# Designed miniproteins, single chains, continued (4): the designs that were tried, part 45

Each design is a single chain, and the fold is of that chain. pLDDT is the mean over its residues in the fold that is shown.

## One batch from the design tools (miniprotein)

Design m13545
Fold by ESMFold2-Fast:
Structure m13545 (fold): chain A 90 residues (1-90)
Amino acid sequence: MKYKEEILKEAKKLNEKLNTSELLKKVEELIEKTPDEEVLEKALDIIKGKMTYEEGLELAIEYEKQGKPDEANLLKLAIRMRALKEDLEK
């Protein structure tokens, strides 16, 4: 599935440059637990900088309130991935 593959590709790039094996493993786990295409698309939008850090965090909190911790955690990991990507690219 396109969104899952693109998120994994971004996580693998970070792992290759920053040795983020724990992050990669957690991304793989959460992607497997998250069948919701809308959540996957939003996670990728966060990673690509199409959503602000604040908007992404607000969305993650909303999913937590809905009793969807795996979706919320994926969005939080996407925010972390964006921060690492920006730091790497400067």
Scores: mean pLDDT 81

Design m13546
Fold by ESMFold2-Fast:
Structure m13546 (fold): chain A 58 residues (1-58)
Amino acid sequence: SRDDIIAESEVELRERLQRVVEEARADPTVSRDELRQRLFDVAKEVQEELDRRLKEEE
């Protein structure tokens, strides 16, 4: 199930990154720096959750 956890995390990452990009495109006040920061924050959160889930599985 380690591979399943990784696959689920990859889907979540893609979906969350897509939402962030779409929201930023809809809001002309969002700068490129702010978009980059939001994308970084999402990637960090997903990676931290993935690491936690993998450690729990052993």
Scores: mean pLDDT 84

Design m13547
Fold by ESMFold2-Fast:
Structure m13547 (fold): chain A 63 residues (1-63)
Amino acid sequence: STSVETLLNAAETALQAGDLLEAEIALGLLDLYLAVNKLTPSSAQETRLESLQQQVDQLRAQT
C-alpha cells in the first residue's frame, strides 16, 4: 500500500542520512501500521524490510 511504501522510503532516507533513531521510528510505525490494518507486505516490500532491518541491526550494534 501507499502508506507501507511511504514508511519504507522514510526508513531508507533516514539510514542514508545516518539517522538510526529516525530509521527505527519509521520501521516501528510500519510494524504498527501493518498490525493495525491486518496487512501483509508484498514480496518486494518484505525484501526491502529485511534489508532495512539488517542495516538498523548492524548500526545499532556499532552505536
Scores: mean pLDDT 82

Design m13548
Fold by ESMFold2-Fast:
Structure m13548 (fold): chain A 61 residues (1-61)
Amino acid sequence: AVAPEIEAWVRAHPEQVYQELLTHLQQHDPELAQQAQQWRAQGVPLADVSIRALEWIMERL
């Protein structure tokens, strides 16, 4: 699970966090970048997309 402080920060800055995370993922994890873009296209809120992507990264560490 994502730390509460990180989740609070993501929810306070959803558009900025999403764009920065997507840029990073496109360079380092293009499959997760595509998945995140698909979640957004399906109507998942930007903050929830970012939190899901971060949880996915943490589970794979």
Scores: mean pLDDT 82

Design m13549
Fold by ESMFold2-Fast:
Structure m13549 (fold): chain A 93 residues (1-93)
Amino acid sequence: SKVEEAQKFIDELRKLFDEAIEAIRKGDWEKVKEILQKMLELAEKHLSPEAVERFKKAVDEFLSRPFKSPDEAIEALRKLYEEFLKIVREELK
């Protein structure tokens, strides 16, 4: 069902988000970039091209920021994840 596919996508996105937080805690920014790329690949499978472009812009904006600490980066990543969930909710109307 469409609802089951949407829930699976959200669950996979959450797992990647948790992995990205741990990568930031470890200072592994190459892993953070890899995980964000996996989030974009998931979005491309489930969302419209317009929604995927919104995801790409949000990721690019996040990666362009000079973070002063891991905690600042984690807070920014949480906001990025909330924006992703908003895009997904709007797409599933």
Scores: mean pLDDT 85

Design m13550
Fold by ESMFold2-Fast:
Structure m13550 (fold): chain A 75 residues (1-75)
Amino acid sequence: MLKLVLFSAEWSPYSKIAERALRRGAEGSGAEFEVLDINTSEEAKKLGIKSVPTLVVYEDGELAGIIPGKNLTLP
């Protein structure tokens, strides 16, 4: 089972755009989707995530991949 975790910040317009796009995609695919604040998330600190938006993919609770925002095509 796939779980998508987006690390976001309220001050980042790109994070808001990524959240909307990923939420729609997750709803269509049956994947779990969660948004976490990068400033308050212990998970972000443990993974060394320093920029927003950053997408983290988990499969069955295991870390499957990290996709930094620089690899996302945003308008």
Scores: mean pLDDT 76

Design m13551
Fold by ESMFold2-Fast:
Structure m13551 (fold): chain A 91 residues (1-91)
Amino acid sequence: MKEEVRKTAEELSKSENEEAKYLAELALAKVDEDPAAAFYHVGEALMLEKKYEKAAEYYQKAIELLKKEGLEDTPLYKQAEANLAKTKALL
């Protein structure tokens, strides 16, 4: 789990899209202490790269981690669900 998100974020940190690169670097900073936020930010970066199927996977993993922690009433959870729905509409 953490190695998968780290590897994907490291690949995205080489993006020519400056916003995707920023989000990937933010995700790398959060991998160990806030894995749900790391998965969410990788999902955002993947959306900017138009990798919608992979973005949906990362938003879903963020949602699963937030449910495990009891954080379903947080803004991050609601944003992850909204972005997952948007991503699925693009598939």
Scores: mean pLDDT 84

Design m13552
Fold by ESMFold2-Fast:
Structure m13552 (fold): chain A 83 residues (1-83)
Amino acid sequence: GKEIAEKAIEYARKGDVETALNLAKQALEKGYKEGAARAFHIAGVKASLQGKVDLALEAANLAREAGFTEQADLVIKYAEKAK
């Protein structure tokens, strides 16, 4: 549970967006919404900086589904600037 959310954030910070999203989805399923949303936010920003716009938009959608609309909007703004 909590450990999965912490690992998701760690992988997101390292720039491993795909692993971070997979772990964050697991954390969300276990009810760790705040940790999952943080991982989605960091992963989305990192994906945008790497030019991976599709992964950034996926991260934004996942943050919105978790109930964190503000974090989703921030990721979308970063993704739009990466175009």
Scores: mean pLDDT 81

Design m13553
Fold by ESMFold2-Fast:
Structure m13553 (fold): chain A 66 residues (1-66)
Amino acid sequence: MEELEELKRELAEFYGVSVETVDEQVERMMERSGVSREEVLEKLKEIVEEYKARKEEIEAERKAWE
């Protein structure tokens, strides 16, 4: 589960928390929503990709203002 571990590290870094905290949040989401771990993984991956895309947009806007 290389992808899952890398994803958890990225989320821990941008939330400013430990990987253990991210794992606990994933488990809570599974319990409350009744979704599978794979579905949660896909959603988290989408969040990370959106965050990266947003950074690129901000950087492009910044260059336009310079």
Scores: mean pLDDT 70

Design m13554
Fold by ESMFold2-Fast:
Structure m13554 (fold): chain A 89 residues (1-89)
Amino acid sequence: SLEEQLEAVIEEAIEEAKKESEGQSIEDKLLTLADKLVERAEALLESDPELARALVEILLALSAWLESQGHTELAAQIRAKAEAVAAKL
């Protein structure tokens, strides 16, 4: 199902981000995770656009949360990347 595929992609992205951002700040860990989710969404545009769309929605939610926490520039960067992927869907 889409839900099972989404969970698998997110889990893989989390594990990859955790490995690459080991020992870094929470902000750098979130940046790395967001970047991995963007990469996954872009890779899925042609093969699984529904899954790519679900990942874009998660990125937009992360951006909104970061903006609410005062991380305006980081939120804007993540939103721009998510919107660029969405424009190709």
Scores: mean pLDDT 82

Design m13555
Fold by ESMFold2-Fast:
Structure m13555 (fold): chain A 99 residues (1-99)
Amino acid sequence: GVEAGVEEIVADLPNLDPLGREILDKILAAADRLEAAKSREEKIAVLRELRDFLAEQMRRAGTPQSQVDAFLKSSTEQIEKHPEELAQALLLLKRAIEA
């Protein structure tokens, strides 16, 4: 299940490169903000900031702009349609990392 997969990822966290650690720190910070957020609009704002951060990391990794644009389009649609589900997924990930 998702929990088992996350536990496996968490076990390897101390071995992440600097980019992986930067992404992890940003996800944890976003999860904290999502836990505090009470409105749909607040959750969408946090998720958009995380989306933009991840897009920049993709560019730093040498991902072609066409793939970054595809990610931005897809993630924007998911954030607008399913912000609560995305927020819950990030909170579950944070909980697994902190366990």
Scores: mean pLDDT 77

Design m13556
Fold by ESMFold2-Fast:
Structure m13556 (fold): chain A 93 residues (1-93)
Amino acid sequence: KEEEIREMARTFRRILENVREAAERGDELGLEISVSLATMAATIFINSGLLEPELAEEVRELVDRLNEAVQAGDAEGAIEALERLIELLERAA
């Protein structure tokens, strides 16, 4: 349980670096792809049952914020949402 949560946090940290690089380059497609990967990873993790329902709902809300930021072209908002998601998972481990 703790190990799986830490592994997911590491996955999101790698995605965050890709998002930062895409934002710095003005790579809108790269930003969208990276966020799509984060959404897929989070959905798989939520469905794994490793998180308590309350924590799973917080993760879902942060993923929704991440998707809304990308749809609005808000790379900064996407980075913030992903950082909060990583912090949440690291505290849960």
Scores: mean pLDDT 81

Design m13557
Fold by ESMFold2-Fast:
Structure m13557 (fold): chain A 71 residues (1-71)
Amino acid sequence: AMDPVEAARKLLAEHGHRIVAEREVSGGTLLELDAPLPFSVVRELNKRTTAELVQIGPTLLLVRGEKAEIF
């Protein structure tokens, strides 16, 4: 099983984005990028990982825990 943060790093690199800072925060890992991240890339990341990924700023991506299941 692939770590969600590692999956995000790989896909960001494939799209030419570089992570300049990474910090653990409440509810996940915050990634800071060297360039603005297109919404289309955020959507692709969410399709390829089991974690919830939230863009909180143009260069800020929050990698949250596992996507919630509804019963």
Scores: mean pLDDT 73

Design m13558
Fold by ESMFold2-Fast:
Structure m13558 (fold): chain A 78 residues (1-78)
Amino acid sequence: MEFEEIRKKSKEEVLKKAFENPGSPELLKLLEEYREKGKELLEKAKKVSDEKEKKRLEAEGLGLIEGAEEAERIANEA
């Protein structure tokens, strides 16, 4: 449950920021930062030997990327 919770919270945080200011250039730049952060976490996860820590980093990274992807889709649709 911990990893799923981290993933959901990360995604919700990105979506919340997207709903605050959809369609702005600043928002799109912010979403790109979340994607980069998510990718960085996934890269770190590959280098970690601890399975629990690896899954934690993967959950957070995936949540940020999924949130950014969905937020960008919403922003472009608006």
Scores: mean pLDDT 78

Design m13559
Fold by ESMFold2-Fast:
Structure m13559 (fold): chain A 79 residues (1-79)
Amino acid sequence: SDPQRQLLEALTEIEEELGMEVANQVAGLIAKGLKNRDVEGTVRQIRDLLLKAGMDESKAEAIVDKIREALEQIIKELE
């Protein structure tokens, strides 16, 4: 599905820029966000993590926006 592809692409970009440990932490936040159906809390935590790990703010915001869209679409399909 398109949202799962968007999440995979976002995680791949995070891994390439910040390494596997950060990508795994983001994947864990995504899994918790899907379980709790909490998009805004999840994307806030991911944004803060990416910035703390040294990602450029504009790039972090672009990745977070893609993750937000994907999470919203997946959660809508679960309802």
Scores: mean pLDDT 87

Design m13560
Fold by ESMFold2-Fast:
Structure m13560 (fold): chain A 63 residues (1-63)
Amino acid sequence: SMEKITDQEVAQALVDMAAALKKRVLGPENKEAIEEIDKLRDEAMTASVEEQKALAKRIFDLE
């Protein structure tokens, strides 16, 4: 069904995807980085669309 998808739903999906992909690349042994990813993801849940986009980029840039 073609339901209306909001810009916020798309941006949140981008954050969730960035988190999942980055966790897969880093692996489970990188606990500190995983914790930071989870914090950024939680922050994104209450953020604006532009902030969510910035948070997705921050997640990808984690070392």
Scores: mean pLDDT 78

Design m13561
Fold by ESMFold2-Fast:
Structure m13561 (fold): chain A 76 residues (1-76)
Amino acid sequence: MEIIELLEKLSRPEATEEDINKFISYLKKNKDKLDEILEEFVKRHPAVPSVEAAKKIIKTILLYKGVDEKTINEIL
């Protein structure tokens, strides 16, 4: 899934505001896909123990990148 590659990029210092906005826009339009995205992220990252852990990791990444909690809560 291309969205997982974008999420992986967001954990890196090279990630741009455009990358962040693309990720947020995708999740806002595809909220029904969130569980599928989290499951695929866990499958690709053996160090992530659960879907709940993946969700917390994503929230932490977005907060670190300056995304407000209201926006994060709308997509997660």
Scores: mean pLDDT 80

Design m13562
Fold by ESMFold2-Fast:
Structure m13562 (fold): chain A 83 residues (1-83)
Amino acid sequence: RDTDLSGKSLEELIALARENAEALVELYHKYGLTSDKALEKAREDGVNEARRLLEKAGFSEEEIQAVIDAFNEAFDEAYEKLK
């Protein structure tokens, strides 16, 4: 049930995507997995999974792209702080 996105608003999904991106970068930093290759792989996997879940929940491509853009922006912001 915690992976069911169909009941969430676009605003909630954007906030969740930003929170998850920041948490993922912090987790990788905590365990010393800070190579560009490791972090970019984490981003790619996160984006692919988010798209799959949002498509399954019936969101439009426009809404899915907005959530993915928010995830990537938060990921870039968190990643930049680690440089």
Scores: mean pLDDT 79

Design m13563
Fold by ESMFold2-Fast:
Structure m13563 (fold): chain A 75 residues (1-75)
Amino acid sequence: DEDLKKVKEHWRKSLEGAEGSRTSDAAAQKLAELALLAYKGASKEEINKLVGARLDDADYENLYAGLKALYEKVV
């Protein structure tokens, strides 16, 4: 669950900094889409595009691991 927590923290910070009214639903949907992409072995470019933010290698690694763990837990 640590990877999932990292993924949630990263998004929470981005969403709090960005503009968003009722993004709880939209954020959950984006998280699910990202988890699926990571599970399917999507590239950094694909994931960065969906996240809407540019990630460093370390951030990407944490995000990718968390997304895979999330997908495995959901599926």
Scores: mean pLDDT 57

Design m13564
Fold by ESMFold2-Fast:
Structure m13564 (fold): chain A 67 residues (1-67)
Amino acid sequence: SEALAERGRALVEEGIALARAGDMEGGERKSTEGYILLSEAGEDAEAAAMAARAGAVFREMRAQGLA
C-alpha cells in the first residue's frame, strides 16, 4: 500500500527530527514504527535503506553526547 509506505517514510523522518532535537528514545521509537509500516507495505529494500540512514544519524547524535 502506497499509503502505508508514505506513513512509514513520514515516521522515520519524524524519528530523525526527534533525535536531532535530543529525543533519542522518541526518535528510535518513531523510526522503528516507520520501518514496520514500510515492511508491511512490501518496501523491504526502502525500509532497510531508511533504517541504515536513521541508524547513522542516531550513532552521530550519541557520539556528540546528545543521547
Scores: mean pLDDT 84

Design m13565
Fold by ESMFold2-Fast:
Structure m13565 (fold): chain A 66 residues (1-66)
Amino acid sequence: SMSELERETEEAVKELDKAVLESVIRSTKIPLSELAEDYRKQAAESTDPSRAERLLKIADELEKLA
């Protein structure tokens, strides 16, 4: 197990990288309906049924907000 401070520092760095990537992708510029379609395609391509189910749930939530 890592020390509390070391764990918090690593998590903060990873979250910053994630936020920067999301900003660069400009997900806010992509229509929610198109995002939902992309997630449905990913679910269809997935060989893991639990992953496919999660992707379909995300797609449904995105369509609900569209």
Scores: mean pLDDT 66

Design m13566
Fold by ESMFold2-Fast:
Parts: structure tokens; sequence; C-alpha cells
Structure m13566 (fold): chain A 108 residues (1-108)
């Protein structure tokens, strides 16, 4: 019962993450999480396997889906891209141009 509920929630969160994904990588991650949740839900509904294993699989799928959704939703609004640049990596902010005066970023 609880395993099926967790798995269904994971599938829904994974789909939402895929739909909100700002880039192809995040979209693929969300789709993978949604498929994992669907597979766990079907396994729980079929009643095959240990309840403990089904519940653990459902919790794992839910954790993955939550991570994917957070990644998709944490895409910074255009007005705050410079502030969130450190979270997403080296961005087009003024600080990146100043700090990257060394050859390792200039020769690429």
Amino acid sequence: MEAAKLAKEAAELGREAAEKAPDKGSKVGGEAAAKGGENAYKAAESGKGSEELMKEAARSALSGALSAKKAAESSPPSSTLSTAGAIGGIGGGVSAGIAAGDKELGEG
C-alpha cells in the first residue's frame, strides 16, 4: 500500500521535473525518474516481491524524482542569473570575466 503510493508520487514528480526542465539533460533526468517511479508502482500493484524491497525501491525512486524536480526548478530566473551563477557553474557574469584572467579559460 505505502510502496505503491510512494512510487506513484515519484512518477508524478519525475514527469513534473521533465516538463519544467530548462535543458535537455534535466529533461532526460526527469523522464528517467518518472519511468523508475512507474516501474516501482507496477511492481507494488502486482504484489510480487517482498514488501520491504518494494518500499525501498519506491523510496529510492521518490528521492531521485525529488532531486530531479529541485534541479529543474532551481534554474535561476533571467533577472537573477548572475547571483545564481555560482550554483550552476561558471556563468556569463561580470565576476567570471574578472576571475578568469588565467590561461586555463582563455585558451579553450
Scores: mean pLDDT 55

Design m13567
Fold by ESMFold2-Fast:
Structure m13567 (fold): chain A 69 residues (1-69)
Amino acid sequence: MRAEAERGALLGLIFVNQGRYEEAVLMVEKLAEEHPEAAVELLTLSADQFESLGYKEQAEILRKRAEEL
């Protein structure tokens, strides 16, 4: 449901801000199952944040996934 997608996106952003890549990816996969639009948004924000933290390869992977959804 939408409320669950919003909670998932918020948790994903928290994990991204903390540099917790694996947990952010899990939140995205869960969102993509029912809410691909929310997953695309989270992937884009995650990619930008991880790039700023120095995780350039992880950021590229996330951007490519956003394009596939």
Scores: mean pLDDT 73

Design m13568
Fold by ESMFold2-Fast:
Parts: structure tokens; sequence; C-alpha cells
Structure m13568 (fold): chain A 112 residues (1-112)
């Protein structure tokens, strides 16, 4: 197992959030190498794009070996979970599934 330090993960998240123009509103890290990141984006489209980019950049920054991406809530907040052992293919599948879930949510409950 690859151990990720809380400090290294936090620094990577802070840098990525700033680069994406998103506001970091929450950060939690477990001893199991799982990090939950909450950021606020100005629109649902930006939230979805930011979730995908955050997943890629966390992996590239060495903070994660993979990322699970949570559904964007009302387009203003999204959640990304960092998993130490996910492969690049698993990461891509997780990001694609999160994007599809966001699209289905918008189709089922369209924005006002």
Amino acid sequence: AVELSEEATREAVEAIAAALGAELVGFEFTDEGVATVRVRAPSPEVAEAAARLLAVHLTQAGAARGVGVGEAEDGTVFRAEVLASASGEELDAMVAEAARAAELARAGVPLP
C-alpha cells in the first residue's frame, strides 16, 4: 500500500483548487489514505469540470493513486474521494460515472 501524508494531500488540494478558481470549503483525511474534498463552484457546469480536473490533478500531483468523485449537489458543491490504490483506468471510470450521474440529475431535476 502507498501511504499518502495528510500534509502533502492538503497542499496538492489547495494548489489545485486555486488553479481551478474553486473555493475550498472542506478537507478531511483518514489514516486509511482516503481524503474527502469539498469545493464550491459558481455553476453546475464548472462544478462538474472542476471535479474531473481535480481528480486528474490529484493523481498527477502524487497525492493519490486514484479518485472517487461524488455527485455535484445543486451545482455549487462537489465531493472528491481520494483512493490510494485505484488505477488510471479505474480513475477514468469513476470520473465518467460521476459526470453521467450529474447529467442524469440535471435531466431529472432541471435547473430553475
Scores: mean pLDDT 52

Design m13569
Fold by ESMFold2-Fast:
Structure m13569 (fold): chain A 108 residues (1-108)
Amino acid sequence: RRTPIETLKELVSYLDDNVKDMSTAELETRLNQILVVLKTLLDEAKLQKAPGEVIKEMEELLREAERISKEAVAASKAGDWESAQELIKELKKVSEEFVKKYLKAFSM
């Protein structure tokens, strides 16, 4: 049974493996799916009454993911697939840190 965290890992892994062969429209769609999952995890942390400090850190990581997503789409539009691939690797690191913060919400 797929959890939101498993879905996030699968989406990020797919982008890391396929971004070079992906249209800009598909990349934008896949990045938006990742952002929806991150927002869902943030909303769940808020529902679980996570500490304000953890929520703030998750919100900062979400803003970073949104920035990286916009830059990756821009690189794709420019045909700069090397930069797009580097940005997807940054997104993977941000997503992993976000999951760590989310798990802390339940380990209070």
Scores: mean pLDDT 86

Design m13570
Fold by ESMFold2-Fast:
Structure m13570 (fold): chain A 68 residues (1-68)
Amino acid sequence: SVEEVVEELLELEREAREKAKTLSPEEQAKLGKEFFARVSALFSTLSTAERDEAIDLLAERVEKERAA
């Protein structure tokens, strides 16, 4: 579902952000490529309309967490 994809993307971003803190620039570049590939794969499971909804939900979740 769109909600499951959103939660997976948020968790993936959180994990990548924490890992990046201990990595060299070369390792960070590799992590970034892997992150992009996984994001692309997750979005490819969604229709165009569902992808737009997922992006809106991601933006809303990020703003709510920032406001807290």
Scores: mean pLDDT 79

Design m13571
Fold by ESMFold2-Fast:
Structure m13571 (fold): chain A 60 residues (1-60)
Amino acid sequence: GAEVEAIRLLLEKATPEQQQKILDVLRKNKGKVTDETLEQVAKALGISPEELRKLVEEVA
């Protein structure tokens, strides 16, 4: 949806510090984050969806 598109665009233009803050938000909301959202975020960050899942799960 529009929220996922906005997150992707923000990540593509974000500084490394802003990207880290976005990752922290994803970690806190991991139960509400869909696989589709994770795939788009991972693509914007230039990492695999599996790597992003590991980063999100480390806070569990």
Scores: mean pLDDT 66

Design m13572
Fold by ESMFold2-Fast:
Structure m13572 (fold): chain A 78 residues (1-78)
Amino acid sequence: SEEEEVLKEVERRTGVSREEFIEGLMLRENLSREEAEKKLKELIEEALKSGDLKPLIDKAIEADIELGLREIEKAIYG
């Protein structure tokens, strides 16, 4: 599918998997899993519509950073 091809390209460029992207969106934007999955789908649709992957890649990097910050928080505060 077009969604799977876009997600493979994001993972190839950033190292961020679909699952990591979803988890990072949940943490960063305080979303449920269902809300994060809907948001990811919307971001993919916008990337396909515009032909520009940069906003989607930027969001993947932001999600990955949030996952890293959460792990640091857990290490410091328990």
Scores: mean pLDDT 85

Design m13573
Fold by ESMFold2-Fast:
Order: C-alpha cells, then sequence, then structure tokens
Structure m13573 (fold): chain A 77 residues (1-77)
C-alpha cells in the first residue's frame, strides 16, 4: 500500500517537528529564566535584552515547527 507508506512517513516527520519544537520551547524557557536571574542580579541591561531576544527567537521557531507539524498531520488520513 503506497498510501499507507506515505502516511507513515508523514506521521514520522510531523512527530519529529513536534519533538524539535518542544526542544526549542525548552531552550526558550531556559533563556527566559537566565534573563530573569540576570535582571535580578542587576546585570547589564543589554545582556538581559539579548537573552530575552534569543528566547523570543526560539519561541518563534517552535511555533513555526508546530504549524508545519499540524499541516502535515492534516494530510494524514
Amino acid sequence: HHMEELKEKLKKLANEFKSLADYYETIAQQLRDAAEAAEKRGEDPELVEKLRSMADYFEQLAKELKEIAEKLENLIK
């Protein structure tokens, strides 16, 4: 069944994108926690802003990957 093989491949790809998105969300949270800790310690505001910008970047990547995974899942069935 060609269709069953394709469906399995798309499901695996969607799951891989979701796993990567979860990983990027974890990185974003770690960066946010680091920014909060740095701000609390009175660290350079420029460093705090860079950490927050990096967190925003990884959140955006995670969101895009989840959207791709959802589109792939909608093709399955």
Scores: mean pLDDT 86

Design m13574
Fold by ESMFold2-Fast:
Structure m13574 (fold): chain A 91 residues (1-91)
Amino acid sequence: GVELAREGRLEEAAERAVALAKAGDLDEAWETLRALHEAAPEALDLLKRVAEALAEAGSSIGYKALAWIYRKEGKYEEAEEYFKKAVELEE
């Protein structure tokens, strides 16, 4: 996943990260999301797709990423709800 993002193969990297999250490989899925953010910080649709897969897999990190993405889109109420969900999973 990470190398695909660094090569600029953003869609393939996102697809791989989603598959990794569904398989329970949350660490590699998260590292791929970070690499996607570094390569294409404005590709919010791809970042959201990976963050959603992480969140559905039960990762608080996925919810934090969703909160950040929604805040970037100016959707502050949705961002706050995702932050609250992440905190609930950590407590």
Scores: mean pLDDT 80

Design m13575
Fold by ESMFold2-Fast:
Structure m13575 (fold): chain A 58 residues (1-58)
Amino acid sequence: MERQEIDLEVPGGTLEEAEALARQFDASARAGGAKIVERRFELTPDGARVRLVLETPP
């Protein structure tokens, strides 16, 4: 399995908006044959941040 880290920003956004973005990304990744195995949410002075770890089958 191949792992990839992805960082997404939500400028001026909330944790709720970051969670919604992560859910959309999870649905899209699954449609492409990948899965999200880790996710992190962080509030910054500039907005919300999402860190995702994707796995694709070999």
Scores: mean pLDDT 77

Design m13576
Fold by ESMFold2-Fast:
Structure m13576 (fold): chain A 71 residues (1-71)
Amino acid sequence: MTLELDASNPTRSSTRLYLLLGLSPETAARIEEILREAAETGDAEKAQAEINEILRTEGGREDVEVVVKVK
């Protein structure tokens, strides 16, 4: 499953993951911070890799891939 996240709206994107994947509020907050950093630096690939690792390790979701858009 592929999910697209918009770094220009970190709160909406992290909330969407929280609702769809049943993440903890702490994990959702961490993802929101990663997306905020991506919006500031323009480094979508770094944010994408970090979020996918979190979902794989903390969420146990190897079947989920996240694509991060920065604009």
Scores: mean pLDDT 78

Design m13577
Fold by ESMFold2-Fast:
Structure m13577 (fold): chain A 100 residues (1-100)
Amino acid sequence: VERFLALYEAAVALIRELTRDTLNPNALTDEQLAQLRAFAEAHGLLGRQALAVAIHDLFKEELGIELSPAQLAHYLKTVLGLDISPADVARALRLVEAAR
């Protein structure tokens, strides 16, 4: 769990740094997408799970939208080209929620 929480905090920091002033889920640059993909590739399934939860929490906090695990899995596949199941997203969401 500690390794996953560290990856989650790193994913949140990375997304915030890349988006700075504007988090727009439909307007990420090729450079932003490449950096998010590189993070996931470096950390495998845990990296993909960490990105999914970071995207969930930032979309909820900054845009007022709460994505389901299925919607998050679809977003990662269509926008980032990352394969993750809704079940893997749901497990990761529970781990972060239990820690807070």
Scores: mean pLDDT 76

Design m13578
Fold by ESMFold2-Fast:
Structure m13578 (fold): chain A 83 residues (1-83)
Amino acid sequence: SRRREESERIMRESRERVKGLRKILVEGAAELGRYMLTGATYILLGKKSEDREELIKKGEEYIEKGRRLEKEYREKYEKKLEE
């Protein structure tokens, strides 16, 4: 039946789309969390360390990387929603 074939195709396409969106969300959340937490940890350690300037700078670099990744994952998610 043509209706059954169309329904099965729509369900497959929907499942693949949902899998793609979930992958972007899960990977983005994990990677963002790692960069933001690492950056915050370096800044906190820097405040208590003789290497204050170096550790704070490293922390700020990780926060910057996290912000760039947030933008990239947001754009990737939005693009996948438009597919």
Scores: mean pLDDT 79

Design m13579
Fold by ESMFold2-Fast:
Structure m13579 (fold): chain A 79 residues (1-79)
Amino acid sequence: SDDMAAIEGGSAAARAAAEALGDQLVDLRVRLTGPTELELDLTVRPDASDEAIDRAREAARKAAEEHGLRLTVRVRRAP
C-alpha cells in the first residue's frame, strides 16, 4: 500500500541520514508532505562538518528514491 511505501521510505531515509551524521545528529523529524513527497528535518551539532551534512543529504535522498519518494532535506545547527 502507499502508506507502507511512505513509512518504509521515510524510515530508510532517516536511517541513512542518522548513519551518515553519527554523533553529529541532535534531532531528526520526518514529515509526509504529499503522496510521494517527504521532508526530513535534521538538527545537527554546531560543529557538524559540511561534508557529513552533504553525505547525509545524499544518502537520505538515495534511500527515499529507492522507495519511489521525493525527499526535501532541511538542516539546522543547534545553538
Scores: mean pLDDT 85

Design m13580
Fold by ESMFold2-Fast:
Structure m13580 (fold): chain A 84 residues (1-84)
Amino acid sequence: TAKLQALLAQLKAAIDAGDTEKALALLEQLTAEALRLVEQGDLDAVQAARDALVDLIRQTKDEEVRAALGGAVAELTVAINKAK
């Protein structure tokens, strides 16, 4: 969805800028939107967002942001698998 794409772009920009607080807040918003889409059956959009978060883990040097990204990926993976 447009909202997921916008949140993902903002999250990447915050990570690139080293803005840890903004990155964490955007990740919470992205995760909440993705979970809402899982409940609605829009699994393709959520899977694409999860894959993008995995790519951000590989690019991120901030340990706090990396841990939070890993938590979000795990939560979305569980939600997607339950929805299948």
Scores: mean pLDDT 86

